# Designed miniproteins, single chains, continued (4): the designs that were tried, part 18

Each design is a single chain, and the fold is of that chain. pLDDT is the mean over its residues in the fold that is shown.

## One batch from the design tools (miniprotein)

Design m12600
Fold by ESMFold2-Fast:
Structure m12600 (fold): chain A 117 residues (1-117)
Amino acid sequence: SPELERFEAALEDARARGYPKTYVEALEIILDTLRKLEEAVEKGMTPEEIFRIVEEGAEKILSIPGLPDDVKDAVEELVRRVRNAVKRGMTPEEIYRLAVAGLRRIVGLLYDAADAA
């Protein structure tokens, strides 16, 4: 998957650049969440099951101490957007696209925070 390759490259780059361990941990959870989302869509899982994957990933990221507030806010926004998409009857593919956009934003914020430190 082009999305998986992109997120794998971001994780490897963060490790190579010596980013904080907490930021690397967040990127690992993001990559694992994306992998589970792609598998769920391929297997024909329900919108509610796809949301559960996003919620579990978000809870893991939010449990990491010392993440920037804008990263935490973006994670919470991702959960809200996906929950609302499920309530609106969006398709699994549409929910997947929303989740990928949110995860990409979180990766960008982690990079911005690391580069500012």
Scores: mean pLDDT 89

Design m12601
Fold by ESMFold2-Fast:
Structure m12601 (fold): chain A 87 residues (1-87)
Amino acid sequence: SRQDTDRTTSQSYVDIMQRIIDDAYRYNAPQDVIDQLQQHQQQIQQLRDQADNSTDITQISNLTQQISDRLSQANTLYNTYVINIRR
């Protein structure tokens, strides 16, 4: 179902977000960058919890899109700072 697909997609986004944070620690990113990434992770987790508690397919889809948007913001932060430190 679309609900199952959105839940699977949301889980993959949570997993990607954790990998970004793990990489930031591995490459000794500045604490302010790590703090910002953790804020994005907390927002993603809150949106995931809302999606898990919803039975409305449209709401779940909208929350999944919001998770995607937050992950995109975190990925931009990661590429701007963490990759430059890594190189």
Scores: mean pLDDT 83

Design m12602
Fold by ESMFold2-Fast:
Structure m12602 (fold): chain A 55 residues (1-55)
Amino acid sequence: SPLNQKLLQLESELGMLRMKLHVAKRDPSTSQEEIDAIEARIAEVEAQIAALRAS
């Protein structure tokens, strides 16, 4: 279903963002602003997943 496709896309994005955050936190050249942006996007994706599951 279209809902399931959107959920899978968001879960895939969440997995990629979590890996990106892990790498960014271990890289001393990564700025705090970049880390904050990744964490903000993770929160947005998690909220979207929760909203879709509540629908």
Scores: mean pLDDT 88

Design m12603
Fold by ESMFold2-Fast:
Structure m12603 (fold): chain A 73 residues (1-73)
Amino acid sequence: DKQKKIQELAAEAYKKALAGDNEGAAEKLLEMAELLPKEVAEKVKELAKKVKEGKMDPIEAVEEAMKLAVEAL
């Protein structure tokens, strides 16, 4: 189930974000993007890049990525 995998990856990303693991959170967001339609995947990849560069709160990035994924499903 694609939806279940997205939820599992989002939960893992959130766990990494709470632990302050920005790179780990970004990696999980990139894995989640592979399961999403191209347009939504590109937006999630931009969020992952901002998190990795320290330009965005990883928790906010995961929340935004989850909203985008839910809208696409």
Scores: mean pLDDT 84

Design m12604
Fold by ESMFold2-Fast:
Structure m12604 (fold): chain A 71 residues (1-71)
Amino acid sequence: SGLEEAERRAESVRGSHVAAAIPDILKSLQELGKVNEEQVKALEEAEKKLKENPDMPIGEALRILNEAIEK
């Protein structure tokens, strides 16, 4: 069924997907003028950590991303 397939696809979203999004997030924040050097470093560290753990569950990956943004 379409719902079961959508749920299975959602469960496949992992740290690698969040890592791939970080460069675009960083660009958007830079364009808004709302990113400082600590946030840039934190986002780069988050990207590195998520690339090293590509199968990380989405909830944990988003927590890491949010911690970087809150710097």
Scores: mean pLDDT 73

Design m12605
Fold by ESMFold2-Fast:
Structure m12605 (fold): chain A 58 residues (1-58)
Amino acid sequence: GAESAREAARENLAGGEAAARALSDPQSAQMALQVGRAFAAGALEGADAGRDATPENV
């Protein structure tokens, strides 16, 4: 559901940031952040679209 998608988005974002901080190579760090943000954004956008399409009384 939306809550699980938000949790997954936060995990992906936090994971990307943690990976970026652990990496010494700026290029790899930037890539890790970008990938994490892309997955987080996709999860949130998918959840929001699904929520809008889902009936209020389910």
Scores: mean pLDDT 66

Design m12606
Fold by ESMFold2-Fast:
Structure m12606 (fold): chain A 97 residues (1-97)
Amino acid sequence: SPPPPLSDPLEALERAIEHLEKARPHSSDKESIDKALEHAREAKERVQQGDNEGALRSISEAMNHASRALPYADATGQEHLQNAINQLASAMVALER
């Protein structure tokens, strides 16, 4: 059974942003984390504007960049990056409903 969807995609995006910011000092690939942050913040703005299609594209880009940073992160950074990816996925599921 799928977990209940997060009722607020903005809350999920904010949690993703917090985890990306916490991951940044723990990865040598800061460029990929900075790009993930850029796209996650863009997704939040697009949700606030009612542009759910644009938000989904920005979430996908944020997930791709966060995933690229994973091999370059220590254990703490990997935990934060994985939590960020999980929150981005939760926002995506909420916006597809």
Scores: mean pLDDT 87

Design m12607
Fold by ESMFold2-Fast:
Structure m12607 (fold): chain A 60 residues (1-60)
Amino acid sequence: SMSSDLIRKIDQELDDLEKKGQEAVKLAKEVGEEIGRKKLESIKGDMGKYVVEIALEEYK
């Protein structure tokens, strides 16, 4: 099914975003969660917003 291809595509994009997420978590620590979140959203866009939220949860 087409959903299988989508899952693989998402998995690859998540790998790319994981590296950016780690860098974004570092930014969030330095500038604070409120400001950091806005910067992380700008960096990652729609799909990245979810990854950013997960990364910030781990930053706790």
Scores: mean pLDDT 65

Design m12608
Fold by ESMFold2-Fast:
Structure m12608 (fold): chain A 69 residues (1-69)
Amino acid sequence: MKLPKGVRDWLAKELGITPEQVDEIVELAEKYGYPLTREQLEEIAKRVGVTPEQVRSLVNLLVSLGILK
């Protein structure tokens, strides 16, 4: 899924990551399906170069915005 640029840029700024990292996390989260396991959060974090907490925060925000179910 491609997020609107404004949403992508806002999430990146809020979480202290790059917009490209937001896009990669979203793609991997959609591939694994929601809810993500702890192991899937850790794998995504390792692949993207962010913390597991940043992955969890992004996924939770996307669910809260109705973007992920």
Scores: mean pLDDT 79

Design m12609
Fold by ESMFold2-Fast:
Structure m12609 (fold): chain A 74 residues (1-74)
Amino acid sequence: KPVSEKEILEAMVLISAAVAAATDPENREKARKLGQAVTDGKYDEALKIAKEMADKGYLPKSTVELVEKLKELA
């Protein structure tokens, strides 16, 4: 089964969320919501959460760009 660009982008965002959750227990709930929004195809919600986390330094800006690209592909 060929891996699509969308599946690769989703995996990269989920990995970034998992790393954020592992570094700060208080950030775990936001990281969980980000992962769930991506998995559910709620890319507008995922983008909002990713931007809020990036603004606080919990996610790199590159992860926000990955979510923006997921929204464009959806």
Scores: mean pLDDT 79

Design m12610
Fold by ESMFold2-Fast:
Structure m12610 (fold): chain A 61 residues (1-61)
Amino acid sequence: SLAEVRARLEATLGLSEEEMVAELTRILREHGDDPAVVALAKATVHRWLSRHPDARLRLRV
């Protein structure tokens, strides 16, 4: 369900970059055809980057 996907995405905010990317990849593999899920995943990436500013420097390398 969308609520379960949202809960899984919220859980990624406390994960490392590698773990977050792995979980997002799983969600998009399962639900990538749903534009609402894709939008939530993108929003979650932005929220994660806001909480982990050092990770943005690493992602540019």
Scores: mean pLDDT 77

Design m12611
Fold by ESMFold2-Fast:
Structure m12611 (fold): chain A 55 residues (1-55)
Amino acid sequence: MLMSLEQIRRLIDHLSRQPLDVFRRSAEGLLAFVREHKPELYEEVRALVEERLAA
């Protein structure tokens, strides 16, 4: 499935509400997916993930 940036942001919001270990694993997979399919969004998605993971 091709995801828009808005869909990715919503997914990150949902995943960040999960336990930290689940979020970490899911975020790793999401970043790999974005890097391969939507490289133009990678830096923005990475920043969103890092912001939530750093807490």
Scores: mean pLDDT 76

Design m12612
Fold by ESMFold2-Fast:
Structure m12612 (fold): chain A 77 residues (1-77)
Amino acid sequence: SVEGLREKLKDAESDPEKYIQVLENMAKEELKQLGAEMRAKGLSQQDVDEYLALRRSGHEKFLAELREKIAQEKAAA
């Protein structure tokens, strides 16, 4: 559940790699729930897939930026 992943996020605050993994899992779970809600509202699978692809690209960009910052800090140490 998203709530369970949120608890893992708090536990991972001191570990950047673990924190990124929890955020990635939270993003995947949010998209899964959103897709189910959209289908329940009677939206077509095509419309759902299109919208989820847009949301996923936003999450991927954010996570890629976080991974790059971690890599830069690790290289500087």
Scores: mean pLDDT 76

Design m12613
Fold by ESMFold2-Fast:
Structure m12613 (fold): chain A 92 residues (1-92)
Amino acid sequence: MTLEDVLRAVAAVEEALLAAREAAPLGEHRVRAREGDVEVELEVELGPDRLRVRVRLRIDGEVLEWEGESDAAGTAAHRAFAERFEAVLARL
């Protein structure tokens, strides 16, 4: 597993999400990408006045998950997820 595998998986998910949002700006969008031992799953629910996100990242057998809405608790959970993700990347 390499940093390049992670970046490719992330880029694939970003491209898929952008295409899904162009087809249907509101509603549920679920995208997944896999590169080597890296798997990224992103689920986004867009309402007129709300955003709910679920992220599942699997790297080298470890699973990192985050789920939240646009609020203070969701922001704190996302920050904790980002810190764990950075720690995993530092080991690659």
Scores: mean pLDDT 65

Design m12614
Fold by ESMFold2-Fast:
Structure m12614 (fold): chain A 88 residues (1-88)
Amino acid sequence: MKEEMIKLVKELTEENLAKTTDEEKKKEIKWLAEQYIRLIEGDTSAVGELAEKASKKEGIKIELSEEERKQAVEEVRASLKARVEARK
């Protein structure tokens, strides 16, 4: 499943990059893909980086506990797993 989730992230990233002409938006898409791959590989620090990005976009400070970071990783993995299964 982990390899399939990483493959899905890469495929979605390529699809999004193909539709994007803005260099700044391409950088953001690549950065998001890197964070999701890190989460799939077990790097929970990527949750903190994603939360910081969301905080800046929404203008609020998001602070996640260790338990909340673990929950976020599980939710992301479950979502990606469901999407992989839907493509089979």
Scores: mean pLDDT 71

Design m12615
Fold by ESMFold2-Fast:
Structure m12615 (fold): chain A 80 residues (1-80)
Amino acid sequence: SLKEKLEKAGEYVTKAGVLAVLAGDEKDLAAAQEAARGIKEALETGDVEKAIKSLEEALKKVTNPEVKKYLEKALEILKE
């Protein structure tokens, strides 16, 4: 279901945020937080395109490879 996809994508975005905190990368953390906001709004409104856009914008800003990997996994789930 759409809800299950958004929840699973949210798990990966949360992991990306945790990794950004551990790396001390405030820019990557901010990007992960923006992606999380997009997913939260999509869970409330059903607007999955907003979640996809937020993840794509976050991916343009992140520099840590592990943070990027988890955000890419979240995006893959939403595009299925």
Scores: mean pLDDT 86

Design m12616
Fold by ESMFold2-Fast:
Structure m12616 (fold): chain A 59 residues (1-59)
Amino acid sequence: SEKEKRIEELKKFIDDLVDYAIEQAKAAGLSDEQIEALREKMKTDAENYLKEKEKEINS
């Protein structure tokens, strides 16, 4: 469906943003511990954002 397509496009966009942010953090010289903390935070934030957007799109 169109709604499913929009959700998948949003997931792809978010995945690309997370990957970009992690690569920038590595280039900036963040420690492995800092990178892991950032990855976990971004994963949690992305999951919460996607749940809210899926709710909005399906409403």
Scores: mean pLDDT 81

Design m12617
Fold by ESMFold2-Fast:
Structure m12617 (fold): chain A 100 residues (1-100)
Amino acid sequence: EVQVVVSGGGVVQAGTSVTLSCTASGAGSSALVFRWYRRKKGTSQWTFVGSKTVAAGETSATITITAPSTPGEYEYRCAVYPKGKPDEWYFGQSTSVTVV
């Protein structure tokens, strides 16, 4: 079973830097492409935030983003797929970021 866990966030000030981490387990031995998405809580549309490719054997990636300028509750999720297998998407539970 492939497991994807996103972490980081908490309560942050609008426009400040936030570091998020994503860890994938069970995704095989290939290089991995990590993609982060954000939505405002209560909305249905995920917006792409950024991506990082890690070398074969690496299982985690971090991204530093600018917190939204509009205060509110936000959800971030990470998608991962093995490089060369872009149809094998794995998603974890979202993490929450409260922007004040």
Scores: mean pLDDT 80

Design m12618
Fold by ESMFold2-Fast:
Structure m12618 (fold): chain A 83 residues (1-83)
Amino acid sequence: MLTGVPEEARKAIEEALKTALEAMKAAVESKNKSSLSRGIGAALRAIGAATNVYYGIISPEEAVKEAEEAKKLAEEAKKEGLK
């Protein structure tokens, strides 16, 4: 998957998606619907970055920034789920 995307952008997107999945799992286990919704939002942002860089809509640098922001949102969602 993400064939033809530069390695740096691909790694950033994969990390963001992994963090979002971890946040969603934690939210389900803690029964925190708000944290789950935020985790899903972070995953969708990472998927958007992957789609946009794959089709050349954004640069690899922009995709890395979007993925880093998605990862930050996922980390915030996971932190909320641990309250």
Scores: mean pLDDT 79

Design m12619
Fold by ESMFold2-Fast:
Structure m12619 (fold): chain A 82 residues (1-82)
Amino acid sequence: MLSEEEFEAETLIALGEIYLGIGNVDYRQGKKDSAIESYKKAIELFEEARELARKAGNDDLVRQAEEHIEYAKKKLEEIEKE
């Protein structure tokens, strides 16, 4: 059974993935400002998930959140350079 913190962290990762997907779609459609906003929201959600995962002592969730943060930051950097 997941702790409350683990469940919340997993939920925030899932929400971050949704915003990351929205950002990718908006970027493809030329909606640059909307894509940037979605990527920033995804990063915020993943960083909150990482903090909750750390409090829960779940190293696997910490790594998962960190990988998502790195990916989202890379996407944000690429779009902001244009």
Scores: mean pLDDT 86

Design m12620
Fold by ESMFold2-Fast:
Structure m12620 (fold): chain A 97 residues (1-97)
Amino acid sequence: MEEKIKRAEEGLKLAKENLSRYQDEMAREQAEVDAEQARFDALEKEYKTTGGSKAEVDAEKARLEAEQMALNRAQSGVKAYEKIIKAYEEKLEELKK
Protein backbone atom coordinates (compact mmCIF):
# COMPACT_ATOMS: atom_id res chain seq x y z
CA MET A 1 0.00 0.00 0.00
CA GLU A 2 2.72 2.53 0.99
CA GLU A 3 4.62 2.01 -2.31
CA LYS A 4 1.42 2.54 -4.36
CA ILE A 5 0.66 5.74 -2.40
CA LYS A 6 4.23 7.01 -2.97
CA ARG A 7 4.04 6.32 -6.75
CA ALA A 8 0.66 8.08 -6.98
CA GLU A 9 2.03 11.08 -5.02
CA GLU A 10 5.04 11.26 -7.40
CA GLY A 11 2.65 11.11 -10.39
CA LEU A 12 0.51 13.88 -8.87
CA LYS A 13 3.62 16.06 -8.30
CA LEU A 14 4.74 15.58 -11.94
CA ALA A 15 1.20 16.32 -13.23
CA LYS A 16 1.10 19.56 -11.16
CA GLU A 17 4.51 20.57 -12.57
CA ASN A 18 3.21 19.95 -16.12
CA LEU A 19 0.05 21.97 -15.35
CA SER A 20 2.24 24.88 -14.15
CA ARG A 21 4.27 24.75 -17.41
CA TYR A 22 1.08 24.81 -19.54
CA GLN A 23 -0.34 27.70 -17.45
CA ASP A 24 2.89 29.68 -18.06
CA GLU A 25 2.68 28.89 -21.81
CA MET A 26 -1.00 29.93 -21.87
CA ALA A 27 -0.12 33.29 -20.21
CA ARG A 28 2.67 33.93 -22.77
CA GLU A 29 0.44 32.99 -25.74
CA GLN A 30 -2.42 35.18 -24.40
CA ALA A 31 -0.03 38.17 -24.28
CA GLU A 32 1.06 37.44 -27.89
CA VAL A 33 -2.59 37.16 -29.06
CA ASP A 34 -3.42 40.47 -27.34
CA ALA A 35 -0.41 42.20 -28.98
CA GLU A 36 -1.15 40.77 -32.47
CA GLN A 37 -4.88 41.63 -32.15
CA ALA A 38 -3.99 45.27 -31.34
CA ARG A 39 -1.58 45.38 -34.30
CA PHE A 40 -4.16 43.83 -36.65
CA ASP A 41 -6.89 46.27 -35.53
CA ALA A 42 -4.55 49.25 -36.09
CA LEU A 43 -3.47 48.06 -39.57
CA GLU A 44 -7.05 47.24 -40.64
CA LYS A 45 -8.28 50.67 -39.46
CA GLU A 46 -5.47 52.41 -41.40
CA TYR A 47 -6.23 50.34 -44.51
CA LYS A 48 -9.98 51.17 -44.37
CA THR A 49 -9.60 54.90 -43.52
CA THR A 50 -6.45 56.20 -45.32
CA GLY A 51 -5.57 53.33 -47.63
CA GLY A 52 -2.56 51.13 -47.00
CA SER A 53 -0.98 47.74 -47.59
CA LYS A 54 -3.53 44.92 -47.75
CA ALA A 55 -0.54 42.54 -47.73
CA GLU A 56 0.45 43.85 -44.25
CA VAL A 57 -3.15 43.39 -42.99
CA ASP A 58 -3.26 39.83 -44.43
CA ALA A 59 0.17 38.99 -42.94
CA GLU A 60 -0.86 40.28 -39.48
CA LYS A 61 -4.13 38.31 -39.66
CA ALA A 62 -2.09 35.15 -40.41
CA ARG A 63 0.17 35.85 -37.39
CA LEU A 64 -2.88 36.44 -35.16
CA GLU A 65 -4.45 33.14 -36.34
CA ALA A 66 -1.17 31.26 -35.64
CA GLU A 67 -0.93 32.75 -32.11
CA GLN A 68 -4.61 31.93 -31.47
CA MET A 69 -3.88 28.29 -32.41
CA ALA A 70 -0.92 28.25 -29.99
CA LEU A 71 -3.14 29.69 -27.21
CA ASN A 72 -5.86 27.08 -27.92
CA ARG A 73 -3.21 24.32 -27.70
CA ALA A 74 -1.91 25.62 -24.34
CA GLN A 75 -5.50 25.87 -23.01
CA SER A 76 -6.10 22.22 -24.07
CA GLY A 77 -2.94 21.19 -22.18
CA VAL A 78 -4.17 22.96 -19.02
CA LYS A 79 -7.56 21.17 -19.22
CA ALA A 80 -5.90 17.78 -19.85
CA TYR A 81 -3.62 18.10 -16.79
CA GLU A 82 -6.48 19.37 -14.58
CA LYS A 83 -8.25 16.06 -15.39
CA ILE A 84 -5.07 14.01 -14.74
CA ILE A 85 -4.55 15.76 -11.37
CA LYS A 86 -8.18 15.04 -10.36
CA ALA A 87 -7.72 11.36 -11.30
CA TYR A 88 -4.54 11.12 -9.16
CA GLU A 89 -6.24 12.88 -6.21
CA GLU A 90 -9.20 10.44 -6.41
CA LYS A 91 -6.77 7.47 -6.62
CA LEU A 92 -4.83 8.73 -3.57
CA GLU A 93 -8.10 9.12 -1.60
CA GLU A 94 -9.03 5.49 -2.41
CA LEU A 95 -5.51 4.21 -1.54
CA LYS A 96 -5.54 6.04 1.85
CA LYS A 97 -8.86 4.41 2.87
Scores: mean pLDDT 85

Design m12621
Fold by ESMFold2-Fast:
Structure m12621 (fold): chain A 104 residues (1-104)
Amino acid sequence: SLRDRALDAAVARIEAVLRADPNLTPEQQEAIIASIRAVAERVKADPSLSIREGLEAIASRLAEELYRIGIAENIPWEKVQRIVDRVSAVLLEVLREYERELAE
């Protein structure tokens, strides 16, 4: 479905952002990716959730994982916040692309 494609696109774009980030180890990147994939699959299984609610759930889980790692590894909060902001921008683009496709 278009909704499932949008969720898959969101996860793929977040994966690319995380894997490119030098502040995260490969192990930390894969742990966060696995966590957000699990959220995306739960959203796909729940037709009562809107795409916006699904993307917000993914963003919330990502922020939670990044803040947890940031505290544990003493990563400056400004660096953690930059990753969160970049992911938020990507999710907003995915939502706008979904809304555009739905209108066509």
Scores: mean pLDDT 84

Design m12622
Fold by ESMFold2-Fast:
Structure m12622 (fold): chain A 66 residues (1-66)
Amino acid sequence: MPSTVDLFRELAERYGLPDELVEEAERVHADYQAGRITPAEYQRRLAEIVRRMLEAAGGPLVFPPP
């Protein structure tokens, strides 16, 4: 299955979003993989990035199912 980071990269490329949002998603994913954050915190951080991506896109994002 594609990773959450791969999905964010696809959205950023599709909607012309700043690379910084993808880089932040990569850091959050790395922190989760390293055990530095809980699954709940990981989901909260990803939701925050999604909100920022939606704002940067100026409209709705089509998110594929998990």
Scores: mean pLDDT 73

Design m12623
Fold by ESMFold2-Fast:
Structure m12623 (fold): chain A 80 residues (1-80)
Amino acid sequence: GAAADALQNLEDAGKALSSGDLNAALSNLEDALSEAKKLSGPAGAAAAQNLSNALSALKSGDLDAAAENLGLAAVHLSSS
């Protein structure tokens, strides 16, 4: 389902960040955000917001903020 797909893309994005593969991290974050936007309810909305924040942080080179927002998104996706 969309929550499981978003979590998988988020996990792949986190691995890409850890290896310094910024292109893979961006691609997987965009896919995770697309899947999270298919979710209804407050947990899905919160996950989509955190994934959007992670994308913005990654595009600005703030890897710590990107990683923090990925962790927050994972918590919300796990509760949906």
Scores: mean pLDDT 83

Design m12624
Fold by ESMFold2-Fast:
Structure m12624 (fold): chain A 63 residues (1-63)
Amino acid sequence: MKVYEIPAAANKASVEEAAKKLSEEYGEVKVVQADGNTAKALEEAVRKLHEARKEAEKAKEEA
């Protein structure tokens, strides 16, 4: 899975699909949104998903 680099043809759907999978796994994950149609915007959205995932893992380890 490419988290930090996405091809120019990528859509919001790609980011939304990743967010949906994370929500299913952890039950609660922040929904991120791509602001624009540039690779930078997509990369930022994907990075937020990755951060949410790391935080969820830390929470369950503490619990």
Scores: mean pLDDT 55

Design m12625
Fold by ESMFold2-Fast:
Structure m12625 (fold): chain A 85 residues (1-85)
Amino acid sequence: GSAMTDLLSFISNQGRNILNTAISLGKQNLDLARKESQKLLDDLRNQATERASSLSPGDQRAAQSFVDHVEQSVNDTLQRLENQA
């Protein structure tokens, strides 16, 4: 695939892993789930930024936007878990 396609696939796969971690931890300890999810989201942001650094400015923006969507999905899931507690 193209470098951009590979990067978006990486962000998508990491996003699913973070979401699964948030759900699994959140059922037991919501505060721990928030802390671990934030750490994983920060790591994803840093990796995506590094990997996108050689891509076009448009592709860099698209990668950051995708990370933003992952962060929103994780935060929405944590909010739903909080509302069930």
Scores: mean pLDDT 87

Design m12626
Fold by ESMFold2-Fast:
Structure m12626 (fold): chain A 67 residues (1-67)
Amino acid sequence: SMEAILEEARAEFDEELAKAPPTEAAVHEILARILARVAERGRAAGLSPEEIAALARELAAYAFERA
C-alpha cells in the first residue's frame, strides 16, 4: 500500500540521517536514494504515476521538516 511504502521510506530516511554528516548535501543524497526506491516499489506495486508523485512529495516534505 502507499501508506506502507511511505512509512518504510520515512524510517529509512531517519536512520540514514542519524548516521550522516549534518550537511544539506547529505540530506539531498539520502533523499535521492530513498526516492528512487519509493518509485521502484510503487511501480512494482502497480501504483499510478500520480500516486508515486504524491509519495515523493510526502517524503520530500518529511525530509526537509527533519533536516
Scores: mean pLDDT 83

Design m12627
Fold by ESMFold2-Fast:
Structure m12627 (fold): chain A 103 residues (1-103)
Amino acid sequence: MSEIVKFAEELISLLREISKEFSPEVQEEIERLIAGIEKLVEQGKLTYEKLAGAAFRAADLALEEKKYDALERLIAFLEKLKEHLDEESQEIVDKQIEVLKKS
């Protein structure tokens, strides 16, 4: 299994674990994120940038529902994932993480 697919599986597992703590509406959004990641894997279109985008969307949802444990886990995933991004993308991820941490 490629390293990027392992990151996708880790994110999907994390999203499934945290989703149970959210409202039914947000659980549906998380299921759509999971389905989107799985489709990208199947199509060979998965990128680290797309995984980061999915994780940030989940982090925004965690913040909206004040699920701070879920938010911290998603930030930890993003901190690990960013090592696989180019320098410009790493700077964007760092700035977005700082915004999440301030909230």
Scores: mean pLDDT 85

Design m12628
Fold by ESMFold2-Fast:
Structure m12628 (fold): chain A 60 residues (1-60)
Amino acid sequence: VDPAKIKSGAEGLQAVRDARLSVAEAAALVADTRKVHYGEALPEEEARAAGRSAAALAAA
C-alpha cells in the first residue's frame, strides 16, 4: 500500500481492507499517511489506536 496515494480517511480504511492489513501494518500506514500528507509525525500511541480502529472497521 502506498501512503502517498491515500487522500482521505475513507481511502485509508479501504486500503486496509483491500490489503487485509494487521493492526501493526494499519498503524504504520496511518503514521506514514500523516507524515506524507501533513508533514507531522503521529504519536506512537495514537498511531496504534488508529491502526486498531481501522483493522476493526475493515474486519466488520
Scores: mean pLDDT 66

Design m12629
Fold by ESMFold2-Fast:
Structure m12629 (fold): chain A 87 residues (1-87)
Amino acid sequence: SNEEKAKKIAEELLKLAEELIKKGESQDKIIQAVTDKAQEAIAAETDPELKAQIREILTVLLEAIKGYAETGDFEAEVKKFREYIES
């Protein structure tokens, strides 16, 4: 289903962000990498509903990455993002 595909993409984008944070990459590089991956996923899809869901997922994840840059607590931001995915 589109919901299962969207959740899969959300998990892949989150995993990429986590890996880059662990490597000590800059916020700008993390934002660019997850944006590029999300745009690649959008380009591969033909369903406009799934495309819209991926764009929303990207927006929420970028907010989490920016929140982490301000607070230093990525685990808290990951919890918020996972709650969003499960809703």
Scores: mean pLDDT 84

Design m12630
Fold by ESMFold2-Fast:
Structure m12630 (fold): chain A 100 residues (1-100)
Amino acid sequence: MEELQKRAEIAQEAMKKIKDIPLKDVTDEEIERLARELAKKYGISEKTAKRIIKRAIDGQLALERAREAAERGDQRAVADLWLQGKITPVEAMEFLEKAL
């Protein structure tokens, strides 16, 4: 049983710790280091922490890609990210409106 709130807190703390690193440049070693720290702090497995961190990074990268697509008016690229499940329907709608 994983608490959704606890997972959100772990994701937020991980993203805050790597805020000064370009997300595309975050290494597996950095992710593993954060996973160990957060697993110990929150009393979860390192494997679970690593999954949460990776999902948070992937989500933020998808949001950055959607923002860049919207800024250039590329509605198809935004729609493709939504269809791939990389951004939420709410996020997709916001970026599609900006692409208009």
Scores: mean pLDDT 76

Design m12631
Fold by ESMFold2-Fast:
Structure m12631 (fold): chain A 93 residues (1-93)
Amino acid sequence: SAHRERARALLAEAERYLADAAAQAAKSTDVGEAQKIVEEGKERFEELAREALREAAASGTADFAATWAQLGRLSQRFHAEAEAAIAAKRAAA
């Protein structure tokens, strides 16, 4: 369905956006800059997540559950990558 296709596209966009945010945080020169990038990344991810869940809900309960689970996995991966990037910069100081 069109709703399922849009939900998948939004999930892919969210994944790419978080990966880019994590990479930018890793390339930043200080902890404060890295933290700001991570916070902005989280805010945009939450916007994309809400849109993906709305589209998935319109497609059905199974698609909603699958989208919710995938968003949870993306969030956990981003948190781990963000913590690693910030910790590395603190250790380098």
Scores: mean pLDDT 85

Design m12632
Fold by ESMFold2-Fast:
Structure m12632 (fold): chain A 114 residues (1-114)
Amino acid sequence: SPVIQLLKSLLQQIQSTVRGILDAAKTEDLERLEAEIAKLAGLVSQLKMMLNTIDNKDLRKSLEEAIDRVQSAIMELRRAMTNQDREAKAAAAEKLKEEQSELVKLMNEVINEM
């Protein structure tokens, strides 16, 4: 299915971009952080356009909520880095890893049910 291939591609690109965000946080590279966040925003926009292709209502809702949690964790990370708050940065990075793991799990469930 072309839709399945596009979802797999989006998932791989999202995972790669989140790794870039986490690496930027570790190296305190604000320029790289902003570039990776902009890239992720485009990928999330594409994913949200595809949510209507998901027949399972519960998975669709869970995926929407997981996307929102990932975006929220990134905003917390960006704020911590801008404020040079090392403890908040570490906590936000761990939260982003957890939320990204849940998003990956839900996207794989969606792909497997299509």
Scores: mean pLDDT 87

Design m12633
Fold by ESMFold2-Fast:
Structure m12633 (fold): chain A 70 residues (1-70)
Amino acid sequence: DWYERMLRIDKALAEAMKDPDVEKRVEKARQLTLEAGASPEGAENIARSVRELEKLKAAGITLPERKPKV
């Protein structure tokens, strides 16, 4: 069941995201999602996404949020 596999991958990623060190978080995301049943390509893409998100946060880049005008 792809749904159960996705839940395992999501849980693995959540576990990796608990690591306060960015480099260890990226490595755990790759390893734990691969162990949870992600493809090698999928695990690498997840790890890359974690690293890119941290780079964006470090650079002060934020996603646009919709706010009502006063």
Scores: mean pLDDT 72

Design m12634
Fold by ESMFold2-Fast:
Structure m12634 (fold): chain A 100 residues (1-100)
Amino acid sequence: SEKEEYEKELLKLIVESLKKLIEFLKTDKSLSDDEKLEEILEAAESVMELVKKMNIPEEEREKLEELYEKIKEAVKNKDVEGALKYMEELIKVLEEIIKK
């Protein structure tokens, strides 16, 4: 359907933007750990707000919600490596949705 095609194109743009953000945060030496964690949390929150408005299959939606909780926990624990890891896993779930 046209709506399904539109949602796939939006997810592709989100995935591309998130990959660029994660690569930036991995390589940047000017941001503090707290600033990096804030950027990761804001990006994850924005993704979750957008996917709530989309027709996402329940299995993938549950995986995204679980990864979002893991990202929040990593941020709370000041675990930059864990937060980046869970963001990369969240990106992979979004890529799986696009392939269907």
Scores: mean pLDDT 86

